# Ledger of designs, part 78: designed miniproteins, single chains

Each design is a single chain, and the fold is of that chain. pLDDT is the mean over its residues in the fold that is shown.

## One batch from the design tools (miniprotein)

Design m2867
Fold by ESMFold2-Fast:
Formats: sequence, structure tokens, C-alpha cells
Structure m2867 (fold): chain A 72 residues (1-72)
Amino acid sequence: MGEELAEEAIALLRRAAAEKDPAKALELIAEAERLLREAVREYLAAGDYEKAREMVARGLAAAKEAAEAMLA
């Protein structure tokens, strides 16, 4: 489940990067953050700290790519 939530969050960040309306982009970013937080919390609750860190790293990488795409 946590992996699927993280994948959905990354897909929303990619959609935000392609969104021309900044208000809609912010809504997509907010939903992506919510899903990523839930994924991280699931792995933390399971004691899987390595997987929790991986989810955070994937989210940060996707957010960086999205920001770079929006500013290009």
C-alpha cells in the first residue's frame, strides 16, 4: 500500500509540473504531499525506516523535477 501511495503522489507531482494554472498546480501538490505523508507514516508504523526514507527521497526527487519543469 505505501508504495502505491508514493507512486500516486509522484504521478500527481508530474501532473502539477504540466499544469498551466498555478492554482490547480498547488491543489495537485497538496494532494501529492498528503499521499506521500501517508506512505511514509505506513512504513514508519511498520518499523521499516529504510523504506520510509526511500519514499521521502523519491518524493523530493519528483518535486525537484516538477519545479525545474515548471520554471523552464
Scores: mean pLDDT 82

Design m2869
Fold by ESMFold2-Fast:
Structure m2869 (fold): chain A 100 residues (1-100)
Amino acid sequence: APTPIEQLKAAAAKLKAVIDEAVKANKTGWELKRAISEVIRAFVAETDDEALKAALRHIEAKLAFRIAIMESLKKTPEEIGEDVKTLLDRETAKLEAEFA
């Protein structure tokens, strides 16, 4: 069975893909947050590991908050996408250390 670290990395990779697609489609704010939430919801549904579920929800909340800040600063979809992917990498690395 996939380890929590493997599942977390798979979720991060899928999140990057949907962020890139949202930016390409010029989606903003709530549409990007919705796309992220759909990915997180799918990965949460596939696991019975409560710590992994909490980690995935933590990533969801962090990304949603960052998108809201970047929108308040009138950043472009491209700038929001790059910033949010950078935050995702940072938060994923922290959580991988906790599951090791």
Scores: mean pLDDT 85

Design m2870
Fold by ESMFold2-Fast:
Structure m2870 (fold): chain A 94 residues (1-94)
Amino acid sequence: MIDAEVKHALVLIYNAIALIDAEKGNEKSAVESLRKALELARQMAEEGDPLAPETFRDVAETARRVADMSKNPKYAEEFRRIAEEAERLAEEVA
């Protein structure tokens, strides 16, 4: 596994990639990036990283923004699901 600081940096990078890809219409890539961001945030929480709740909130905010930008209803639903999961996890680990 990678270092906690590197995991946090990667979450920020994947969130940024998701926003850029969504703007370009690359919605599949945006979903994959958000799923990787969420997975890394979950690993941070499992390791007891105090930044995990804030990291989950960042993923949720990004997923909601991407859902609002979505041109495909199926991907919009997927983004909303990711946002809801991240929001729930943020509350559970706070």
Scores: mean pLDDT 86

Design m2871
Fold by ESMFold2-Fast:
Structure m2871 (fold): chain A 74 residues (1-74)
Amino acid sequence: MELAELIKREVAKQPSEPASNEDVGEAGGEVYRLLRDEPGRAEAARAAAVKGIEYGVSKEGIVEAGRRALEEYR
């Protein structure tokens, strides 16, 4: 499975918590840094931010989804 698809799935598993669009954008940047050496990291980080907004996931939840997706991808 592509990393971006895997991260979308992991974001959907996170609890819904109130989050600002700014926090979601910052979380996307943190996911991008987390995925430093992975191909497709830009698409994966963008997917995390977009799904985070869609599901109302916290910054911490989005970053945790990125970590879980990376562990499963490896």
Scores: mean pLDDT 75

Design m2872
Fold by ESMFold2-Fast:
Structure m2872 (fold): chain A 90 residues (1-90)
Amino acid sequence: ATVERARKLIEEMKKAVENEDYDKVIKIAQELLPLGVEVARRDPAAARELYNELIEIRKQLEKSTNPKAKEAVKAVDELIAAIGRELRAA
């Protein structure tokens, strides 16, 4: 269930990026932070998939000239860093 919840949140984040709803991207990134860390500890293969999806999301956010997109990039960067740290510890 944890991996499925994380995948659902990634899909919701992608939709929020497409809709330029940066506040929702930030909220989803915050919700994903503890969940993504748990996935990295229990299922590193699934966490690597989530990590790669987040890198692509970050890339799309960086194309935006909206100042709020910069805050969304910071939130996604914190999530990427947390998952990456757990993956390196395993």
Scores: mean pLDDT 87

Design m2873
Fold by ESMFold2-Fast:
Structure m2873 (fold): chain A 94 residues (1-94)
Amino acid sequence: MKEELKKKLDEAIEKLKSPDVDVQREAINTLLKILKESKDPEIQRKAIEALAEATYHPDDLVRALAEIMIGVALTDPKVRDIVEEAIKEVEKKR
């Protein structure tokens, strides 16, 4: 289970860098699924960090989906701190 989610996570992060909008949308959906299914903080943190990066994508649908996902994650106290940390890390790398 953890190994499967980590493989999907790494693949989704790679796809998020694609200029293909359909590939980017697939990646966002995969990251959302991983965040919901994973109980591993490392996997959750990487998924949220990738979603935070996606809020800077030029495609409006990709950005909107990433923003919605981050908003939903922030309502869950179990992942709120990880989400806030990931957003700050993304900001620092800019």
Scores: mean pLDDT 75

Design m2874
Fold by ESMFold2-Fast:
Structure m2874 (fold): chain A 69 residues (1-69)
Amino acid sequence: MEENLRLAAETVAEQAEKLGLKDDAESLRRMIEEGASPGELAQAIADAGRKIREKLGTKSLPLGKPVKL
């Protein structure tokens, strides 16, 4: 598979896992391990990324104070 897509998928999976979307993270990692097609992997990345953005959108000031990146 494309290395760029694999790296993107791993990054998205790690972010999903940190946000409690473990099932999405594991599914994405499994697709990487199984050598899913670029199209399938890109679709999974887009879906997981959308869920991550929605989760972040509902989390306002997760620590209730200004934080540094």
Scores: mean pLDDT 72

Design m2875
Fold by ESMFold2-Fast:
Structure m2875 (fold): chain A 58 residues (1-58)
Amino acid sequence: GSSVVREVAEEHGIDPEELERRLVRTGLTGAPLSPIEREILARDPAMAAALAAIQAAA
């Protein structure tokens, strides 16, 4: 888990684990990023790299 995911989840009133699951699901399916997911990737370059790696592996 990312501290940025937790921070964004708390800002938007979402469970951090649920938001992390949504982000991973988006990576696995290649779906368009939601505004919340884009905010996470903008704040956490390591998470952006991890999501790109998941998409490359799929």
Scores: mean pLDDT 74

Design m2876
Fold by ESMFold2-Fast:
Structure m2876 (fold): chain A 97 residues (1-97)
Amino acid sequence: SLEEEYLEELKKDPNNAEAWKNLGQVYYAQGDYEKAIEYLEKAVELEPSAENYYLLGKAYYAAGDYEKAVEYYEKALELDPNNKVAEANLEEAKKKL
């Protein structure tokens, strides 16, 4: 139902960054990392926030794209340098390179 509700929101307002972000998180939780990346990329396009960069980095990491995970974790930390979770995830992604 949440997926259907967010999809309906996007049909009415395709610029709703929150709905793109929420759908990306839904797909991430389902293990559909390809869709998670697609929806989170749109969320960062509309709203380039530390949270959206961090979530996109997590999706790329889960998909095995460690170079992209590093890129987006670094962007998240540029906006929020005190995010210790993003810092730890960045170091883990770098170890995979």
Scores: mean pLDDT 91

Design m2877
Fold by ESMFold2-Fast:
Structure m2877 (fold): chain A 63 residues (1-63)
Amino acid sequence: MVGAIARAKVDIPRTGPGELALRKGDLVEILEELDENFLKVRNLQTGEVGIVPKKYLEKIGEA
């Protein structure tokens, strides 16, 4: 999934250091798969980088 584009399925709050807050519908580029549950992504609208749970993202294409 590295280099893929995904969309946030729901609003995602920032709950800790290194996490990224997203709004439903935000587009992100997947930079790194950290483990089975978490991805490091870049928000395509803001340029911010952070950690997001995989389960809240829907893959829509490749970067």
Scores: mean pLDDT 79

Design m2878
Fold by ESMFold2-Fast:
Structure m2878 (fold): chain A 61 residues (1-61)
Amino acid sequence: SLAEEAKRLERQGKELEKKGDLVGAIQKYIEARKLAEQAGDTDLAERLSERIKELAEQYNE
């Protein structure tokens, strides 16, 4: 399902964060958020949006 694919992308984003690839993590989270929105998983989409903002702030300092 789209929701399960969104969660897989979220896991990939978390692994990229662990490796210090913040840009890669943001890209995975953006794709995951898009799929979460399409699936109607608003809680997941909101969580991903918040994480994207946090990482973007870290990247821009």
Scores: mean pLDDT 84

Design m2879
Fold by ESMFold2-Fast:
Structure m2879 (fold): chain A 111 residues (1-111)
Amino acid sequence: SLYDKLNEFREKMLEALRAGRVDEFRRIALEAIDYLVEQAKSLEEFLELSRMFVAKLTGVLREAGVPDADIARVLREFGEELAQAKSIDELKEVLKRFVDRMAELARRYLA
């Protein structure tokens, strides 16, 4: 169920990006974050689910044609902010900023 749901989010995000619908991509990614918050029973579990989400989102941007160098920079910024997060709420806000930065890259290259 969780694996299937994450793959459903991945497919919808990729379809939106391929169509140049960056606002739809952002909406789907934020819905995925809310879903992960609902599934997580602890900060550690949310961190594990967040790593899976970030990997899938990164793959979607690469597959849609966003340059690796720009994605790597956003991932580095995300990693720095992630190291400072001490709660589920703080980690959720870090993930939302990560999604916003990825959406900005998508607008530059795909829209």
Scores: mean pLDDT 88

Design m2880
Fold by ESMFold2-Fast:
Structure m2880 (fold): chain A 79 residues (1-79)
Amino acid sequence: APTREQLRAVAREIQALIDAGRYEEAIALGKEWLPAARAVLGATSPEFLASMVALSKLAGQLGRPELGLRVVDLSALLE
């Protein structure tokens, strides 16, 4: 399983992709990251919840609200 440090490194990579304008890659990486982050950080952790909000907001800003919904749906399926 990934460590908290590895999950934070991936979160930084997601932010770097956003800063570079590579939004679809940032969302794709975020969708892969969220299940691992939930497993290690916990579904109610501030870090996990903040990441879900950030990814949902980004998906909305790109005119793709369905990507935010799919991220939430993926999290629910892991319960």
Scores: mean pLDDT 66

Design m2881
Fold by ESMFold2-Fast:
Structure m2881 (fold): chain A 108 residues (1-108)
Amino acid sequence: APEVRAEPWSLVVQPGGSATITDTVSGAPASSVNWFQARPDEPPRLLIKNGSTLASGAPSRFSGSVSGDTVTLTINSLQPEDTGTYLPAAGGSDQELRGAGGTSVTVA
């Protein structure tokens, strides 16, 4: 499988802080990347579509950007409920179950 790995692999952030997660994309356009939030025993939640478009129902504190081959997820004003794994996926749902690569965010 293509190894899609967000940087950093782990973050601990205080409530009200911010997180920046990046992925360098190869073999697909960076604008094709979707960002998902994954939690144990829950279906993955779509946050950002097509690199930079906020998904319907996603909180406005989430944003995505594309620069060349790099996609960035920014989370402002982190809340305890934002604790989870954040996964970039090219090609949509076909890659949302691939647990290889993502950033674990703990709000503490």
Scores: mean pLDDT 74

Design m2882
Fold by ESMFold2-Fast:
Structure m2882 (fold): chain A 71 residues (1-71)
Amino acid sequence: ALEELERGLAEAAREAEARVAAGEDVTSAMKQFAERGKELERRAVEAGLPEEEARRLVDTAGMRLAVRLGS
């Protein structure tokens, strides 16, 4: 549950960074990350993680990625 969500978010962030490094738009990469984050959040909640905790983790990961990728 929690560990799978954290690992999935870290993996999705690395994929987004790799896509931007390969020439993809930051906006497109962030949209892909957000979609994957939503799926990971849903699976974590279904596995018993509290919804508020899952959302907080997804939001935190998204903010960190946005800072790393810039505007």
Scores: mean pLDDT 82

Design m2883
Fold by ESMFold2-Fast:
Structure m2883 (fold): chain A 58 residues (1-58)
Amino acid sequence: SSLKKKLEELRKRLDEAQELELQATKAGDLDLQIDYGTQIVDLAVQIVVVEKQLKKES
């Protein structure tokens, strides 16, 4: 299903964003840390929405 593939892609992007936030934190780049932190929140919300849609279609 396209939703199942989208969920997998979103989870991968979340993992990548968390790693990039950690790298920004280690580098002392506060602007990048805030930017990636915002992306993490957005991705987490999108994952919940897609999980609910997938459950409805199953």
Scores: mean pLDDT 86

Design m2884
Fold by ESMFold2-Fast:
Structure m2884 (fold): chain A 61 residues (1-61)
Amino acid sequence: DKLVKKAEELLEEIKKNTKDPKLIAEAEEALELVKNSKDVTKRIGGLLTLIGIKLQIEIEK
């Protein structure tokens, strides 16, 4: 599944670039939505959450 692969890649990038346990937990929760939701809209929402967290980390640099 292409969405799962992209979400896993984003989670690894997030873990590489932050030590904030709240952001990591939020990212892991978003990955679970991408993996386990049967609703495509919810799965896309999880992916967008991961992208948003990554952008937040980049802005703080």
Scores: mean pLDDT 81

Design m2885
Fold by ESMFold2-Fast:
Structure m2885 (fold): chain A 65 residues (1-65)
Amino acid sequence: MIPELTAENDEETAKLYLELGKIAFERGDYEKAIDYYRQALSVDPNNEEAKKLLTEAEKKLAEKR
């Protein structure tokens, strides 16, 4: 499906949340990374990269426990 309304604005905002999540993930703060990735999906629910990164962060949090 091609979104006509969400375009650059929502993709850019989701990208910012993904970058924040990656920074938190790199710091080992998986709970914070998960929160940022969920924010990215709230802005752009069609963002498959955000879904993949969220799953990866959740797996890391589970492994740490």
Scores: mean pLDDT 75

Design m2887
Fold by ESMFold2-Fast:
Structure m2887 (fold): chain A 70 residues (1-70)
Amino acid sequence: SPELRVLQAALRALGYYDGPVDGVWDEAFRAAVRRFQAAHGLPTDGVPDAELVRALQRLMGAPVDGTFTG
């Protein structure tokens, strides 16, 4: 999905994800999400929520709105 590619690209840019930006939800991507969650005190369930998106947006210097369209 386009939103998944955006999240993969963001995690890759921050050094949490080394896999391809292919829009596929696999174990490597889930592990990257959990690594980011652990580093930021979020529940390590491997599921991206609005708080995870806001944390990524803050680190990337993007507008903090909790969505992949902002």
Scores: mean pLDDT 74

Design m2888
Fold by ESMFold2-Fast:
Structure m2888 (fold): chain A 115 residues (1-115)
Amino acid sequence: LSPAAQELRKRMIELVEEALKRLEAVFAKYEEAKAAGDEAAAAKYKAEGLALVQQLAEDLMAEIEAHRDKLSAEEVAALRNLVITLSGRVQQAIEDEDLEGLKKAFKEAIEQLKK
C-alpha cells in the first residue's frame, strides 16, 4: 500500500474501534432496559445504536473522499465497499440483537483495513 493509503487505513481503524466501544456501551444499556421491561428506553438505545452506525459510515466515507486524490480508483472502490458491508452487517446485528455478530463485523473490517 502507498503511504497515503496506509495513513488513511490507520485513521479508519481508529474510527471503527471508537465506534465499536460506543456501540458496546449502547448495547449494554439496551440489554439493561430490556431486562427491566423499559420498552421506551430499549427503543431509544436501539435508535442511538443505528444512528451511531450511520454516523460511522458517513465519517468513513468522508475520510475516503478527503484522500481520493492520493488513492487509486481501485483502492477507493475497495474502501467504499468495506464501509457499505460493515454498515449493513452492523445494522443487521442491531436489528437481530446479535452483539457477537456485531463484534465479528467490526473485527473483520479492522482485519481488512490492516491488509
Scores: mean pLDDT 87

Design m2889
Fold by ESMFold2-Fast:
Structure m2889 (fold): chain A 68 residues (1-68)
Amino acid sequence: SAAEEAAKKVTEAAKNGIKAEVILADGTVLEVDPENPASVAGAVLRVIGEEPEEIVVKIGDEETVFKA
């Protein structure tokens, strides 16, 4: 699912010490800080729990769009 793929990308970025942002269709931006495990867990739980149709993961200047 789009949610699982987005969660995996966010988790892999955090594991490698890379900051990420998750952008939801409603314009919500979730900051993912590898130095704050709660921010990583919170973003993953939000994405998996809501299973949004479209999720954008931004890592620096790179944007990845996950869609069902």
Scores: mean pLDDT 79

Design m2890
Fold by ESMFold2-Fast:
Structure m2890 (fold): chain A 74 residues (1-74)
Amino acid sequence: SMEELLEEAKKRLEEVFEKNKDASEEELERQMLAVLMETRERLEALGYSEEEINEFLKELGKIIQELYKKRQEE
């Protein structure tokens, strides 16, 4: 389901931020972009529409903003 895919993507993003807590922003961004690209490809392969994929990626964008906020507060 889309909910399960969102939860999986969220966990992967959280892991990327944790692994890169002391890394450069460039390295963090590179690894984060890889997760976003893989997520898009998976949604396309599962037959989701471009509109649904864009909505999903916007939701991931909100999660990324919250993770950046937490990183800046640490």
Scores: mean pLDDT 84

Design m2891
Fold by ESMFold2-Fast:
Structure m2891 (fold): chain A 99 residues (1-99)
Amino acid sequence: SAKELGEKGKELGEKGVKAPTGEEAARYAIEGGGLAAEGAALAKTDEEAQAALEGGKAALAGGLQAVKKGGGVAGAAGAIAGIGAAITGALKLGKLELA
């Protein structure tokens, strides 16, 4: 389900933040960000959109941590995927207002 995708994205993003190496952090952030982005695209309920937003935020944090630890472009890719998921989730929740 879309909710399970967002929740798995959050789990993997959090593992990315805690990962001992930039390479491991980048792998978790890419996988977590991708799952959260898929969950965001499929989300039809506020609960599903919230799970995608939380998953995207976690993947962003994991990707940024990967970059700090030398995970390079792969860490950045995970962070970008996390941003995309978070934005899509927030838009579906009506929590992102464009000024």
Scores: mean pLDDT 84

Design m2892
Fold by ESMFold2-Fast:
Structure m2892 (fold): chain A 73 residues (1-73)
Amino acid sequence: DAAALLARADALEAQGATLRASSAAARANAADARALDPAAAEGVAAAEKLADRYAAQGDALDAEGAALRAAAA
């Protein structure tokens, strides 16, 4: 029913927001590591890769949530 779809959309949006926050934190950590030691390329690359994965997961959840909201109309 529409209420169940909207509840699921809300949950997916909240989860997506959490993953975006994790992505931002990982990018900030990568920037801090680079600023403190420009030679720390391996650690910076790992943190940036993690940030990219979180962002991609958040985007996928946002898309799913939007589809469920459209279906609820």
Scores: mean pLDDT 85

Design m2894
Fold by ESMFold2-Fast:
Structure m2894 (fold): chain A 85 residues (1-85)
Amino acid sequence: MNKEAILRAIGLILRSIGLLLDLPLVKNIEEAEKLVEEAEELVEEARELLREEPELPLAKLALEKAEEALEAAKKKLEELKKKEK
C-alpha cells in the first residue's frame, strides 16, 4: 500500500475540513476569493492523487471533501457579492 499517497490524502482531507470551518468566519469578498483559490488548488491536488491512485478509498474521499469545500467557498463568495451595496 502506498504510504505516501495515504498521507497526501489525509492532508488534503484535513485542509478541506479546515477551510470549511473557516468559511463562517469570512466577512469580506477578498477573504472569500482567497478561500475559493485555496479550494480550487485542493481539488486539483485531489484529482491528481485520484488519477495516480484510482483504487485508494482515501483518495476518493479527499476529492469529495475538496469539491465540497470549493462548492461551499463559491457559495460564500456569491452571498458576499450579493450583499455589497
Scores: mean pLDDT 84

Design m2895
Fold by ESMFold2-Fast:
Structure m2895 (fold): chain A 63 residues (1-63)
Amino acid sequence: SAADGEAAARAAAAGAAQLASKRSGEPATEYRAVGSDETHGEGYGRSEKGEGWARATAEQAAG
């Protein structure tokens, strides 16, 4: 649960960074989840939180 709290804080920070990059016009941030475990703690390799990775991919396709 301590690890869960830390992962949640990292995910929130990653989300804030994505929004900041979007305002500067840097769409590369949309790929963050595909190679970074900071968005979902352990990353999508665990398959439990892989939905964020799929969402980031969908955002890139839509954007």
Scores: mean pLDDT 53

Design m2897
Fold by ESMFold2-Fast:
Structure m2897 (fold): chain A 81 residues (1-81)
Amino acid sequence: IEEEIQKAIELAKTGDPEKIVEAVRTLIRLADKAPKEQVIEAAENILKATEPLRDSIDAGVAEIGAAVILTVLDPEKALAR
């Protein structure tokens, strides 16, 4: 589970929209099973990775998914963004 979160962060860092979507799907499955802090950190990394890819539909979907995870798990940090 923790190893899967780390792999999701690495996928997000590649800057590939398809891999970023895969990272979000992994976080959604692990959100209730993994330590909350690690899921939040991974979601924040995904949001940063999607910012330069704004014109990609895949990146837009990933951005929405990561934002939803942050809002549910840590609404105060989501608002501070």
Scores: mean pLDDT 69

Design m2898
Fold by ESMFold2-Fast:
Structure m2898 (fold): chain A 58 residues (1-58)
Amino acid sequence: SSELERILEEADRLATRYYVTTGDLATARALGKEMREAARSGDLEKARAALERVRELL
């Protein structure tokens, strides 16, 4: 769906921003994986919550 695609794009952007900001590639990859898995689980509310948690770290 277009909403799923948008969430996955935002997840990629947030993981990239985390890496650029912190230099921590391992954590950035883990956060990206968690966001993508939440999005693909079909629970879009959990996916949005996962994105928000990463935003709070920035």
Scores: mean pLDDT 83

Design m2899
Fold by ESMFold2-Fast:
Structure m2899 (fold): chain A 64 residues (1-64)
Amino acid sequence: MEEEVARALAEGRAEVRADSLDSPITPEQAKVARAVLDAMRPTLSPEGQAALDALKAEIERRAA
């Protein structure tokens, strides 16, 4: 189970990387990210929120 989960996570990450490299961020994708953040916000700790913001900034930085 853990091996399958780790593999799926790696695949998802690789797919996002490839798409981010060539495709620009659309407003639809931005809305999805915001929806996820809003849903997780009350459940996530302040440290988790900071980590999420840092991750998003890193993705934007690479896309720019």
Scores: mean pLDDT 56

Design m2900
Fold by ESMFold2-Fast:
Formats: sequence, structure tokens, C-alpha cells
Structure m2900 (fold): chain A 97 residues (1-97)
Amino acid sequence: MYKEKAEEYEKLAEEYLAQGDLRTAARYYGLAASYYLQAGDYEKALELAREAARLGKDDPFIRAGALYIMALAYEGLGDKEKAKKYLEEAKKLLEEA
């Protein structure tokens, strides 16, 4: 279930990216990353969350969401230091938004 939804949102992200809609592509990459995280695919979640953060860098809500997913993915991978760092960065962005 989660992996199939992740693949659907990843395809939507690619379609919007091809159309030049970077902000919408970032949102769908973030959604895909969240579903890969739920599926336990931490490496794929991290890859797509990084892409969401890159494409949505001018939107603090999109970037904060992506950083939060990266924090959870790093926690799943056992990197507690990076998990804490990205969680703190995500919270700070939401407070400044």
C-alpha cells in the first residue's frame, strides 16, 4: 500500500517537474518521500526528500516538511545526530514562516 502510493506521487512529481512547476513537483516529491518512509524504504525517502527540499527551497513550509522527512529517514538509518539536526532546522523554518 504505502510503496504503491509513493510510486504514484513520485510519478506526479516527475510530471510537474517536466512542466517546469518546481513548487508542485517539490510537494509531490515530499508526499512520495513520506510514503517511502512509511514503507520502511529510508534511503528512497531520503533521496526524494532532498529533491523536495532543493526544488521547494523558496517555500519554508515545503522545505520544513522535507527536512522533517529527512530527520525521520536518518533516525530509521540509525544516524541520530543528523536526525536531530534536520528536525531542529525544520522547526526553526516553521517558526520563521
Scores: mean pLDDT 87

Design m2901
Fold by ESMFold2-Fast:
Structure m2901 (fold): chain A 90 residues (1-90)
Amino acid sequence: SEAAELLARARALALEAARLGREARTLSKQIPDKEAEVEELIRRVSEAALAALNAASRGDAAAFERAYQETLRGIAELREFIERLRREIE
């Protein structure tokens, strides 16, 4: 069903966001005063991912696409932040 396909996509994106969040947390422990900023970025992308999951569970394709795009933007922001943390550690 469409709802099952949307749920699968939302779950895959949520797993990627969680993976990046764990990486960012690990790196932030090596740099002073970065933990709060990392937690804020993780919170924002997690909220978007949860919104996508909720929309998918209802079969609301329009709400899903909006939340999915927000989650993709949050993932891109986390990836950029991770690269900045890596440069500061190296």
Scores: mean pLDDT 87

Design m2902
Fold by ESMFold2-Fast:
Structure m2902 (fold): chain A 57 residues (1-57)
Amino acid sequence: MLYRALFPVPQTGPDDLALREGDLVELLEEVDEEHWLVKSLKTGKEGLVPKSYLEEV
């Protein structure tokens, strides 16, 4: 399922994925209640993002 970044997402740790506002991501795994493992459609990179920064497309 596809999501978009509502806000710029900084990379704060080695497993985190940095995103720009409006970047599209594919959900790979719901890691916990706050963080999702996603893949950037722009870069092909994978990493963790807070789910509150994402909106379903």
Scores: mean pLDDT 83

